# Designs tried in a protein design run: designed miniproteins, single chains, continued (2). Part 44

Each design is a single chain, and the fold is of that chain. pLDDT is the mean over its residues in the fold that is shown.

## One batch from the design tools (miniprotein)

Design m5607
Fold by ESMFold2-Fast:
Structure m5607 (fold): chain A 95 residues (1-95)
Amino acid sequence: SEEEKQLLKLQMWAGVGLIYLSVLKRTRGSELSPEQQKLLEEIEELLSKISNEKDIEKAEELVKELIEKLEEFAKLAPPEDKKVIEKLIKQIKEI
């Protein structure tokens, strides 16, 4: 069904997002403020929940929360990282 395809796309996208966060923490974790670190932990938790969510309505609510946290993180990010985060927000909204 279309709902099953959408859910699978959200789960796959969230999995890729977790890999990106792992790389970010490893390469730039020491450069992050305490506020940025807290937001990344919240984003990681939301991505983990989305990657394991089996109900499309619950997945959509988690995605909405994720977008809000990504927008908050983007406001604190350097210009180069902000552009990457804005692309991620655009991608998730198109699913």
Scores: mean pLDDT 83

Design m5608
Fold by ESMFold2-Fast:
Structure m5608 (fold): chain A 58 residues (1-58)
Amino acid sequence: EEEIDKIADEILKNMTPEQLAKLREFLEDLRSHPGPLTEQEKRLIEAYEKLIEKLEAE
């Protein structure tokens, strides 16, 4: 929870703008995937969305 958020912040702070752009592209590719998503893929998408939102808000 809070510990995961701390680790996420640390990772995001160390990311280059290029790496962040690649992460966004990857997330959009996952969301655009035709067909049903697995539970694992859905959780991964949610995690990445939260990371991106947190970075943009800060």
Scores: mean pLDDT 67

Design m5609
Fold by ESMFold2-Fast:
Structure m5609 (fold): chain A 58 residues (1-58)
Amino acid sequence: MTEEQLELAKRIVQILLDLGYSEEEAIEKTARYLQVILGMSEEEAKELARKALEELKK
């Protein structure tokens, strides 16, 4: 995982939370976006999205 990928994931998660999506919905939607844009597997994308949410909670 690169810092750039984590920063992108954090921005997407934040936008989805600001739009009123739940944390779980934000993770799922972020993971789908990361799969399309970065060519990540579903498992990798979900893990990155979860890590991004954890970083935002600090």
Scores: mean pLDDT 82

Design m5611
Fold by ESMFold2-Fast:
Parts: structure tokens; C-alpha cells; sequence
Structure m5611 (fold): chain A 69 residues (1-69)
């Protein structure tokens, strides 16, 4: 399902963030963003912006929030 693909992409993004591959993480978050809408999409947009700003704690909080909605 689309939800399963979103979870896979977010899992890959989290792994890339831990490896310091911020560009790879953003690419996976943007793929997940295209498959989502509403509050989940808003949290993923905030996560992408947080990664771009180097705020990895904020990025993780937004990804967790998106998954728990």
C-alpha cells in the first residue's frame, strides 16, 4: 500500500540521516512527501526544512509525528 511505501521511505531517510547523508535523506523525504497529504505532508515538509537547516532533532521529531498521526 502507499502507507507501507511511505514507512519504507521514512525508514531509509532516518538511516541516511544517521549516516550523515543529508542529501540522500532529503530525497527520500521528498519521495514520501509526494505520496502523502494533510497533516502527514505538513510534518514531512517541516522535516525536510529542518534537515536543510541542520536541525536533526527537529527533523526526527517531525518524522515521528508524521508516522504517529
Amino acid sequence: SLDDKVIELLTQAGRLLRQGDYEGAIAKLEEALKLTSGEIKEHLEEAIEAVRQGDLEAAERHVVRAVTL
Scores: mean pLDDT 83

Design m5612
Fold by ESMFold2-Fast:
Structure m5612 (fold): chain A 64 residues (1-64)
Amino acid sequence: MSDAERGRIARLVGEALRLSEETGLPFGEAFDRVLAREDARVGLTPEQVAEARRWAAAAEADRA
């Protein structure tokens, strides 16, 4: 995975965390909304989406 891909995933995770805090949505649901919005523009593969979800889960666990 390239540094650009890692930066993209980190940005999506950050956006999902902000959305979760702003709206009170569970992080997983907030992350799915961010992915749905960005998917057409970002062009993530299913594998990269799965990795982003793993990063999101880890970040949420670290916040607890």
Scores: mean pLDDT 69

Design m5613
Fold by ESMFold2-Fast:
Structure m5613 (fold): chain A 103 residues (1-103)
Amino acid sequence: SAEEEKRAQVEGVVLRMIGEVEEILDEAVKRGEISEAEKNAILAEFSRLAFALMRRLLAGEISVEEMREELLEFIDNSGLPEETKEKIKKVVEEAMKRIEEIL
């Protein structure tokens, strides 16, 4: 169905966003700016939040804007270096734009 296709497309965008966040965090670890343990903790929490918000969005419980705001707030409160936060925020913004185009 069209609804099943949209759901699969939104899931694909969220998975790609998480993968791009992991790559940004891997580069921060390589630069010695964060530890591997800090990367793993942040990635696990971000992924859990992203999937929880995606489920609420697909259920019609929240807007794309509300999902965007919660993901950006998580990154702002993460304690990551400012340059790393800016890179992740850009990834979140592009993912939210893509989800809005699908829905």
Scores: mean pLDDT 91

Design m5614
Fold by ESMFold2-Fast:
Structure m5614 (fold): chain A 76 residues (1-76)
Amino acid sequence: SAEQEALVEQFRAAVDAVLRAHFPGLSEEEREELVKEAEERMRKWLEENPEASRDEINAKFAAIVREVLEEAEARL
């Protein structure tokens, strides 16, 4: 849906912004890879869970962000 696409776009932008701000030592390629993986994971989960509540969506968002940030730190 348009709402799901907007949510995925916002999620992608947020992940990219946080990685740029907090992990400037990441290469552009590594950052783009992490952003793409996070976007694809969120998109797939939303498509598989069309009836997900806002709380469930927020929890999944937070979980993916946490995992991406931990992986980014490990790459430095």
Scores: mean pLDDT 83

Design m5615
Fold by ESMFold2-Fast:
Structure m5615 (fold): chain A 100 residues (1-100)
Amino acid sequence: MSQEERMQEGVDKTREIFERKLPELRANLDNPDKMREIVLEMVREIEEYAKKNNYTRSERLTMMLTLQRLLMDFLEENNAPEEVQLAVTDVMTRAILREM
């Protein structure tokens, strides 16, 4: 598998995980603690998938940046409260920094 094909599969898996969690995310838009838990679960699933499939640090970083973009777009489109946006940003920043 080429690096480009592997990156695409990683991005597709990230999107799959995000889409599966969309109903739970929508139900908890006003709950920063629960939103933090859901995002941490997504991050863990992505990290476990990446580790199992021997993704490089740069490929894992691309997957985390993809998740961050999907989450930020979702929160903005749904007018999520600032405290929820901050909780999600905190989790994603920590996840991204682990891959840098």
Scores: mean pLDDT 87

Design m5616
Fold by ESMFold2-Fast:
Structure m5616 (fold): chain A 56 residues (1-56)
Amino acid sequence: KLIRITEKFPGSTPLEEVEKFLEEKVKELENQGYKVLKYGVSEIDGERVAFILAEE
């Protein structure tokens, strides 16, 4: 089963903070036994959107 996690940040949020959030969430998911397939940051409508795709 695939699981998708998304979190939105204001466009003024430093990229380093968004990347830190992703690193921590990826680590949490892997510690819970999920296989992280893909993660990253996109900019949409002036917001920074962090995403993670994982598999059980």
Scores: mean pLDDT 82

Design m5617
Fold by ESMFold2-Fast:
Structure m5617 (fold): chain A 86 residues (1-86)
Amino acid sequence: SEVIMAVAEASTHVISAAVSRLIARKAREAGDLETALEHLERAIEHYRRAVEILEPVADHPEAANLRAGAEEGIREAERERAELEA
């Protein structure tokens, strides 16, 4: 199923984004703002890739739910990035 393949591929990007956000938060806690910003940018890119992969199959509930989660992830990571740049 094209849907199953898209969900699987997008899921790997969502996981990679979550890992990058965790690394960014730990870097921020250590005062390494440059590393934090780099990893937040990687997280945003991974979430954007997940949204792109899921767009053509977004009429399927599992794909739509994962896409919505990735879009929320973009908003959260962009907010975290803005806090570091303030």
Scores: mean pLDDT 90

Design m5618
Fold by ESMFold2-Fast:
Structure m5618 (fold): chain A 53 residues (1-53)
Amino acid sequence: SNELLRRAREALAAGYTTLEEIKAAFPDLSDEEAEQIYGIVRAIRAGAELVEA
């Protein structure tokens, strides 16, 4: 979702690059949602183009 992409950008801006850091930063989200954000963070760091989150 667009929200997951926004959260992923926030995580990158804050330097949160591990799944554990992302889970700690967004405790209101489910583990599954945190894993999706982690996937987006990894894709951005790999230079992948994100069309839709």
Scores: mean pLDDT 76

Design m5619
Fold by ESMFold2-Fast:
Structure m5619 (fold): chain A 69 residues (1-69)
Amino acid sequence: SELEEFIKKLEEKIKEIEKKIEELEKKIEEAEKEGKEEEAKKLRLEKEILEGIKALLEGVKSWLKKKME
């Protein structure tokens, strides 16, 4: 069904975002070790935005799965 395909696409997008968050965590650690406080601050904001987007997508996914009941 189209709904099942859409849920699968949401799961794929969530996994992509999780990967980007992990990459940002590594970059934040590197920036902090180098004393690049402004770069670290920017990267933390980017991570926060991605975590927010992930939470929204997980919410949509949960709502759609409940609709299939």
Scores: mean pLDDT 87

Design m5620
Fold by ESMFold2-Fast:
Structure m5620 (fold): chain A 76 residues (1-76)
Amino acid sequence: SDENIELAIKDIEKAKELFNKYSPDAEELNELAEKLEEAIENRDWEEARELLGKIQERVARLEKEHPEAIEKIVAA
């Protein structure tokens, strides 16, 4: 649904913001984010779900390594 697309885009924006503040893995996340955006535009939902999962896994690793970054973003 359109609501799920909006949530996915929000997650991509959050991931990009996190990695712009903390340089590690920014290139890899940007590559995944671009592929996800392309998959969503092409309505390739299987590919989009796989890419979103990879992005979420990398964000979870950032949360574990830099919990203070996530706390600041959640508080905003």
Scores: mean pLDDT 69

Design m5621
Fold by ESMFold2-Fast:
Structure m5621 (fold): chain A 90 residues (1-90)
Amino acid sequence: MEEVREAISAELDRIKQKMIEEALKKGIPLEPAQIGADFAVGVEYAAYRSYPTPEEAVAALKRDEERIIKVGIEIAEGLATMPWAGLRAS
């Protein structure tokens, strides 16, 4: 299973960076973009680590890349547009 974990971790890191970059291009601040990306890739890691081979896991991630990025951006947009996101000042 370590080979699958290594492969999906590398692909998810790449997808996370792409997601953050796309969120920033849409005017989403860095902190909400990072939180959205972390949440989205965390959920995907839990799902894809159960694949039997690294090749299947990576192929599935590549097929799902646009969907994963879209979900992370939607989370980041939600965080950025919520008035309560900055209510705790400490």
Scores: mean pLDDT 77

Design m5623
Fold by ESMFold2-Fast:
Structure m5623 (fold): chain A 77 residues (1-77)
Amino acid sequence: SEAEKARAEGDAALAAGDLRTAADHYRRAGEIYEKQGKLAEAAYQYFLAGMLYAELGDLESAREQFEKAFALQQKLK
C-alpha cells in the first residue's frame, strides 16, 4: 500500500542518516493510515515523525505531529 511504501521510504532514509526525509515520509505514512481509519498505525507514524523533527530542532513540526499522535491515542481504548 501507499502507507507501507511511505513507511519503508522513511525507514530507508533513517538508515541513511537523512532525518528530515525520514520524518517527512513518516508524516506522510501517518496521513495515509489516518485516512484509511488505521488510527493506531497513524498515531505511531506521527509519533516517529515528531521525534525526528524534534531531533532536527524543528519544534513547530514536532509539536504538530505529537498533537496528532496524542489526539488519535485518545480515541483508542
Scores: mean pLDDT 89

Design m5624
Fold by ESMFold2-Fast:
Structure m5624 (fold): chain A 80 residues (1-80)
Amino acid sequence: EKKKLFEVARKLAKYIFEKLGDDPNAELVTTIEELAKELGVSPEEVRAALDYLEKQGVIEVKEEGDKLVIKRNKNIPRKA
């Protein structure tokens, strides 16, 4: 299950960043169910992958009702 989590997280990150494009202020408004359909995984796997990516500082996730607002984490990577 842990290896599957990492693979789902990698696919999810790639999908999110493709949707966000080059704009550092872009936001992806979606749902867990929509992401699950797009990636061909369960909603539980999407939730776990989102939590993993947020803990790794890759993305920021905000819940607004039944929707998720996903954006890039501003401070990763850090410049000296």
Scores: mean pLDDT 76

Design m5625
Fold by ESMFold2-Fast:
Structure m5625 (fold): chain A 105 residues (1-105)
Amino acid sequence: DTAAAYSALQEAMRAAGLGSLAEAARDPALRAPVRTFLLHQLDQLEDLIRRGALSEEQAREAIEELLELARLLGADPELLARAEEALRAGDYLTAVELLKRALEA
């Protein structure tokens, strides 16, 4: 469960003194490591979706959470808007790919 794994990681980062990922994303010194972390999570999510390992609800919720964090990191707003359109259409793989590109741009 990607959402459960993501929640467990947020708890681990809080225990390490980083607080929530959303709060870390607001710190300019932490933006690069948070972005690298999100890209890694998107790679894992992409693999799980391709394998059919997630329900539509799990995929949607995971992508929605990562979209919110990408906005806090100042990811490309045009690519984020396209990712949201893909998500609404149920095209989860396209949404993940666009979100990765928004974070890399």
Scores: mean pLDDT 75

Design m5626
Fold by ESMFold2-Fast:
Structure m5626 (fold): chain A 88 residues (1-88)
Amino acid sequence: MEKTEEAVKLAREEIEKGEEYALRAAELYRSGTATPEELLELAEKAARYAEEAAKIAEEAGDLELAEKLRQQAKAVLELGEKMAKEVA
């Protein structure tokens, strides 16, 4: 029980950190002040946190959540690359 509770907390923290970076990238993109490098860096950080959350979910036995988080990581990277190309 304790081990599972810690896994849930860690996964949530990683998800929240990833969302913070994704939101920051979107805000910078909308402001028109973002560089391609900044958008890519933030997208890569967001994707990394989603991948870590997916790993924690998988180790806790939640394969459905793990797959969803991996798909989100890929989508964030693809969106970041698209935004970076549009401001380059």
Scores: mean pLDDT 79

Design m5627
Fold by ESMFold2-Fast:
Structure m5627 (fold): chain A 70 residues (1-70)
Amino acid sequence: EEELKKKIEEIIERARQRAADAGSTLHVEVEGDKVTLTGTGAQNAEQTLAVGEIIREAKEEIDKLLEEYK
């Protein structure tokens, strides 16, 4: 659905902003209902962990949203 795609994009945009605030960059690939998020540019272990949490939370939100709209 069109609304589903928009909500997924909003989750991705929030994750990108949070990653940037943590000192990293998110790369996003979308194929149908499969979304792959990877973080780059983290300069230390703390930033790497923060970005990992951001990615995990975003994936969980997207997966839950996809499950609800099936």
Scores: mean pLDDT 74

Design m5628
Fold by ESMFold2-Fast:
Structure m5628 (fold): chain A 97 residues (1-97)
Amino acid sequence: MKVAILTAAGKDSGLEEAVEQARKAGYEVEVVTVPEGRALQDVLDELAAAGYDFVIIADDSPAGSVEAAEAAIRAAPIPVWAPDLIARSSGLEDVGK
């Protein structure tokens, strides 16, 4: 399975452990840095065309907003997973505080 992890420029340092764990699990993982101002939907379409099976969006998406990220995810031709980004950016209250 070929997996792309999307991150903003200069924010890939926090992904080292996640990338290593996924590779140890037998996944072909690549970190894709999205330039500031690039449309997330265009990047997702390009990754799908390049044969990626799955995309993970890091917690600080270059989409600039949760709404923009959700719109791009819904329009994506391949599965996209961004649970941490959406949960954190939504400002939902943790019951445990």
Scores: mean pLDDT 65

Design m5629
Fold by ESMFold2-Fast:
Structure m5629 (fold): chain A 56 residues (1-56)
Amino acid sequence: SAEDYVRLGGRYLAAGDYEGAVAAFRRALELDPNNQAARIGLAFAEQKLAEAEAAK
């Protein structure tokens, strides 16, 4: 379910796996485009991923 992917995304964020978090939150939004937690999580994860890529 969308909620399962939101929880998965949160676990990836806790682990510092921002690529995994982005993928999980995108899957949540495919199932429920109005899921605010997934939208917020995706924006945060994408920002963290961009910061990590810029640091390379």
Scores: mean pLDDT 84

Design m5630
Fold by ESMFold2-Fast:
Structure m5630 (fold): chain A 70 residues (1-70)
Amino acid sequence: SLEERRRREEREREERLAREFAEETRRKAKEAAAEKLAEGDEIGAANAMLRELADGVDALLAARREREAA
């Protein structure tokens, strides 16, 4: 049916966007950590990685709020 096809296409789009977001967040976290590790700052590397991951979560929450407001 048309509804089943739309549901599948929507799920595929959501999965692609989620995957792209996850890869971007992972890349940013790795880059931030690598920069601090190059300076010999292991604690700073862990904090930088966690900060990028937290920012990713905040972005998802903000996007959800925008959808709920629309």
Scores: mean pLDDT 81

Design m5631
Fold by ESMFold2-Fast:
Structure m5631 (fold): chain A 96 residues (1-96)
Amino acid sequence: LEESKKLEAEFLIQQGNYYAKQGKYDEAIKLYERAIELAKDNPELQARAYISLAEVYLKKGEYDKAIEYLNKARELLNNTPSPRIDKLLEEVEKKK
């Protein structure tokens, strides 16, 4: 992955997190989707964007989508243990 694309993807994730904190979930989703596209050659960065996307869907009450994106993030990380993914999966199960 070119350094410029990596930095842009990281910046988009940060902007998405900012909008998500404001409750602007649809704006956050668009930023994360763009970050995922830019990070296609960087599985770890793409996984971070998927985790953020899943968190927004959880906050929107879209539990099935949240689970789908958390599973995509786990696959990108070769199922390496992730406390953040585990916590979000637990939150989804509690809210269903």
Scores: mean pLDDT 84

Design m5632
Fold by ESMFold2-Fast:
Order: C-alpha cells, then sequence, then structure tokens
Structure m5632 (fold): chain A 63 residues (1-63)
C-alpha cells in the first residue's frame, strides 16, 4: 500500500503547512496528527509514521 502511505504523508504535510501559517497551532490540529500517526502505525506505513512524528514534534515546540 505505497499509495496509501504516500497519501498519509501528503495529509501530514498539508496540516504542517497550514499550521505554520497559523502560529497558534490548535489542539485540534495536534489531535488530527496523532490520529494520522495511529492509523499509519496500525497499517504499517513507515513513511507516514515518520512524517507524522516529525510534524507532532514540530507542533509541540510551537506551543
Amino acid sequence: DQFEDDLLVALVEIIRAVGKLSPKASDRDLETLRRLLEEAKQRGHQNAVKAAEEAIKEFEKMR
């Protein structure tokens, strides 16, 4: 499911980009990233897991 992994990575990157345009990252954005991380882990999408973990770390630093 490389295509699904690629789609999840794209979703993470969209959330990351929108979050950078809104300096106050909302709890909702962080919750969405955590849900994507869990979905990626359950499905074994390693690229999406890495992207989501990096985005979560970045958002937590901005809070």
Scores: mean pLDDT 74

Design m5633
Fold by ESMFold2-Fast:
Parts: sequence; structure tokens; C-alpha cells
Structure m5633 (fold): chain A 82 residues (1-82)
Amino acid sequence: SAADAARDALLAEYGAEMRELAKKILEAIEKGDKEKLKELVEEAVELERRFIARLTEYVGDEAGALMREGLDYMEEEMKKWI
């Protein structure tokens, strides 16, 4: 169906963007570039937030809300250690 095709395209897009971001994160870790690592972690959180919002259309509002609450909690905790 069109909905299944859209979901599959979303997951493929998410996987591709996360893979490219992961490569940059690993490079920053290897170089000990803490400032770049902070920027890339913030980009990863924003990427995750965007995809959770879009994924909510497929997994339903309850599951989407729980995923968003979990991400918000992790972001707040991470900021305490930065």
C-alpha cells in the first residue's frame, strides 16, 4: 500500500542519515574532538526527534508520545553532563 511504501521509505531515510552521522561521530571520537562530538550528538538528538514525530503516524500517538518522552528525558540528562 501507499502507507507501507511511505513507512519503508521513512525507515530507509532514517537508517541512511543515522549511518552517515554515526561515521562522523566515530571520527570525532578517534580524533578526541570533544567540541565536534557535542555538535554531532546534538544533531543525532534532533534527527531522532524528527523521525519520532514522523514515525508516530505509523506506530500511533501513545507509542510516539512514549518515544518522545524518553528522548526528552535523555536530552535533559545529557545536558547536565555537558
Scores: mean pLDDT 80

Design m5634
Fold by ESMFold2-Fast:
Structure m5634 (fold): chain A 91 residues (1-91)
Amino acid sequence: MEEARRRALELLEEADRLSEEAARAFEEGRYEEAVEKLERARELVEEVLADEEAVRALAEALGTTPEEIRAGLERALASLEKQKAEAEKLL
């Protein structure tokens, strides 16, 4: 559980970093780079969401429920998909 939590946090931190880099690339007109970074961020969030043990470990660490963690990750995925779609329209 401790190891699953640490790995999940590392993946989510990387996804957040990629999302921030994608936003900067988008603002600078580097739409292809923004799409690539958003797709990678989405993959990392999906990896955590698919790992039932990681979801349970995050819920325990944050004092919440696995259902709330899944809902949060699903909202993050939806946000990343919208951002990617907007960047792709400008390619």
Scores: mean pLDDT 86

Design m5635
Fold by ESMFold2-Fast:
Structure m5635 (fold): chain A 66 residues (1-66)
Amino acid sequence: SDELIEKAAKIIHEETGVPYEAAKKAAELVLREGRGDLAGAVLVLAGAPPEKASRAVHKVAELGKE
């Protein structure tokens, strides 16, 4: 849902420090497309350390299990 994407984008932004627009794109890739791998890549390309990108993607995937 759009509400879950907004919550997920905020989590990614806070955890990784990437710009909100990059965080929102990553959240959409996880929650709408099931592409956690691509979401992680987007976050790393936006400047996130790989460890933080992985952790943020994991948290967002858990939100998708509602």
Scores: mean pLDDT 83

Design m5636
Fold by ESMFold2-Fast:
Structure m5636 (fold): chain A 93 residues (1-93)
Amino acid sequence: MSRLARLFAAVSIELTAADIEHPELKDEIEELRKLVMEAADSVFAGDYEKAIELLKEAIERAEKLYEQHPDSETLRAVLEILREALEEVEKLK
């Protein structure tokens, strides 16, 4: 399995965990999930420029959520995985 596919699977798991731990953030986590899904679709379509743009937006949103909840292990994990996914997509250009 490709490293990038594993990273998208990992962030999906952590977003599900974050939704369970932070039910008050359900709408924000859903929007973040949609951005991540669109980024994954863009990668698998070979549109790396669009994937990079979507991942950067997802990282910015995840950073804002983590700044508001700095004790959240799940939001920290989401942010770290998204940053790794961005680095991997940038290597494909």
Scores: mean pLDDT 87

Design m5637
Fold by ESMFold2-Fast:
Structure m5637 (fold): chain A 71 residues (1-71)
Amino acid sequence: SALDLLEEALRLARDDPEIAAGVADALRQLKAGRYEEAIANLETALRLAREKGDERTAKLLEEALRLVKSL
């Protein structure tokens, strides 16, 4: 699920406060049914992960974003 992917992304990004904050915000918004806000925060976190070369976190965020957009 998107929630499982974001929880894993949070674990991987634990030492990167910018990415972790974006993923945590997206998780909170997704649980609250705020899908547009969740998508915006996921897109920001994905951009940051790519800029930093964190390919593992970026891949999880890409899959989570795809799933959220299909809701």
Scores: mean pLDDT 83

Design m5638
Fold by ESMFold2-Fast:
Structure m5638 (fold): chain A 58 residues (1-58)
Amino acid sequence: VEALIKALKDKSPFVRAAAAYALGKIGDERAVEPLIEAGKDEDENVAKAAQEALLKIR
């Protein structure tokens, strides 16, 4: 989980989106706050992936 949370801050939007998707699949509550921040990402695909991941964790 820690490695995926770090990947949410990666320079590549593809890596950030993949990390958000994976965190949503895992459903770990520790990812909630990092995903809320990723939901504000300037890349639309990253923001959407983070928002969808948050719905899965709830």
Scores: mean pLDDT 78

Design m5639
Fold by ESMFold2-Fast:
Order: structure tokens, then C-alpha cells, then sequence
Structure m5639 (fold): chain A 68 residues (1-68)
């Protein structure tokens, strides 16, 4: 399931994007949303999500971002 999404990203965009997708999935991003972005070829949105997920602490969308 998740591995299939990573494989698609690798085949479409190369190993760098596959690593980003893998990292996003491990971070807890919705696999269905990531899969749609990969299948649609929305490279820019995947990169944006990765940038936000690994953004510096100074931009804290992370405080309270984890619900119970």
C-alpha cells in the first residue's frame, strides 16, 4: 500500500521524490492524499508538503498539530 505509492513516486519523479514521499508517509501524512498527488504529477505540492513537514521550529504549525 504505502510502498506502492513510494514506488510510483520513484518511477515518475526519481529516487529523490521517492525519499520525500516515504518521509511524508512516516511523518503521518494521509497515504490517499499523497497517492493522489503522485498520480496527478503534482510535484510542486509534494515538495511544498515536505517543506512544511520539515520546516524550522520558528514556523510552528507543529504546536498542537498532533491531536490525541
Amino acid sequence: EKEEIIKLAREKFGEHMALLVDALLERGYDPEKIKELVENGDYEEIVRLAKEAFAPQAEAGRAGARAL
Scores: mean pLDDT 71

Design m5640
Fold by ESMFold2-Fast:
Structure m5640 (fold): chain A 77 residues (1-77)
Amino acid sequence: SRAVLLELVFRIADIAGDEGDHPDLQAIAAEAYRAVRAGASLEEVVARIRELLAKSDLSEEAKARVEAAIAEAEARA
C-alpha cells in the first residue's frame, strides 16, 4: 500500500526531527520518499533505507528506531 510506504517516510522524518534534524536521517527520508514516488515496492524501499542506514554515522538507538518503523510498515503491508 502506498499509504503504508508514505507513513514509513513520515515516521523516519519524525525520527529525524527528534534527533535534531540529523542530515543522514533527513537524507534517508528524502530518498525513501523519492523511491515511493517512483513506484518502488515495500521490499525495494526497505532495502534502500537499510543501505543508507548502514552507511550512516547514526547512533545505535537512532538506527533501532528506524528499524522499528520498518517493522511496523512490514507488519501493516
Scores: mean pLDDT 85

Design m5641
Fold by ESMFold2-Fast:
Structure m5641 (fold): chain A 72 residues (1-72)
Amino acid sequence: SLEEITKKAVELALEAKRLSEEAERLKESDPEKAKELYLKAAQLAQEIEEILSSLSEEDKEKVVKAIEEALK
């Protein structure tokens, strides 16, 4: 269902944000760990893009709106 897809996309987006923020904090003290976290965040962003590309334009707009709201 669109609701389940939206929930999954939001969960992926929140995790990607968390990993990116952690990577920024570690950038000076542990650059190798920061790099690993950035790569994981990029991988999650790719999964979101794949989900969005499988949806109709109308459903894509709904999922993107939910992601934007969750990331505030």
Scores: mean pLDDT 88

Design m5642
Fold by ESMFold2-Fast:
Structure m5642 (fold): chain A 55 residues (1-55)
Amino acid sequence: MEEIKKKAIEGAIKLYEAGVPEEVALALARHELLQAGLSEEEVKEAIKEIRERIK
């Protein structure tokens, strides 16, 4: 689970650096985490971490 979260965070940051809007990068990360079987709580926390790192 931690590895999946880190990959999603890293992926969102890469998309943001590539010029993808923050909201789109976050939405893609959220979908990837849900698809990987993470709970809503874990997904919400990961999205929050991505926001913190991007800013």
Scores: mean pLDDT 79

Design m5643
Fold by ESMFold2-Fast:
Structure m5643 (fold): chain A 60 residues (1-60)
Amino acid sequence: GELDKLIEQLSKDTGIPIELLKDILEKMLKLSKEEQEKVIDYFVSLGGSRELIEEVLKML
């Protein structure tokens, strides 16, 4: 599906394994907005696209 495709791209961009990314992203939905931003900033620092990360979170 579209979500799996976006997570695969994020995995390629950040170097984080797909299964670990799925676990982190699902746990992020339970975090505060401030804590979510910190995790997003971390993924961006690894080469992840902010827009891609936000789209993935919206689809979860």
Scores: mean pLDDT 84

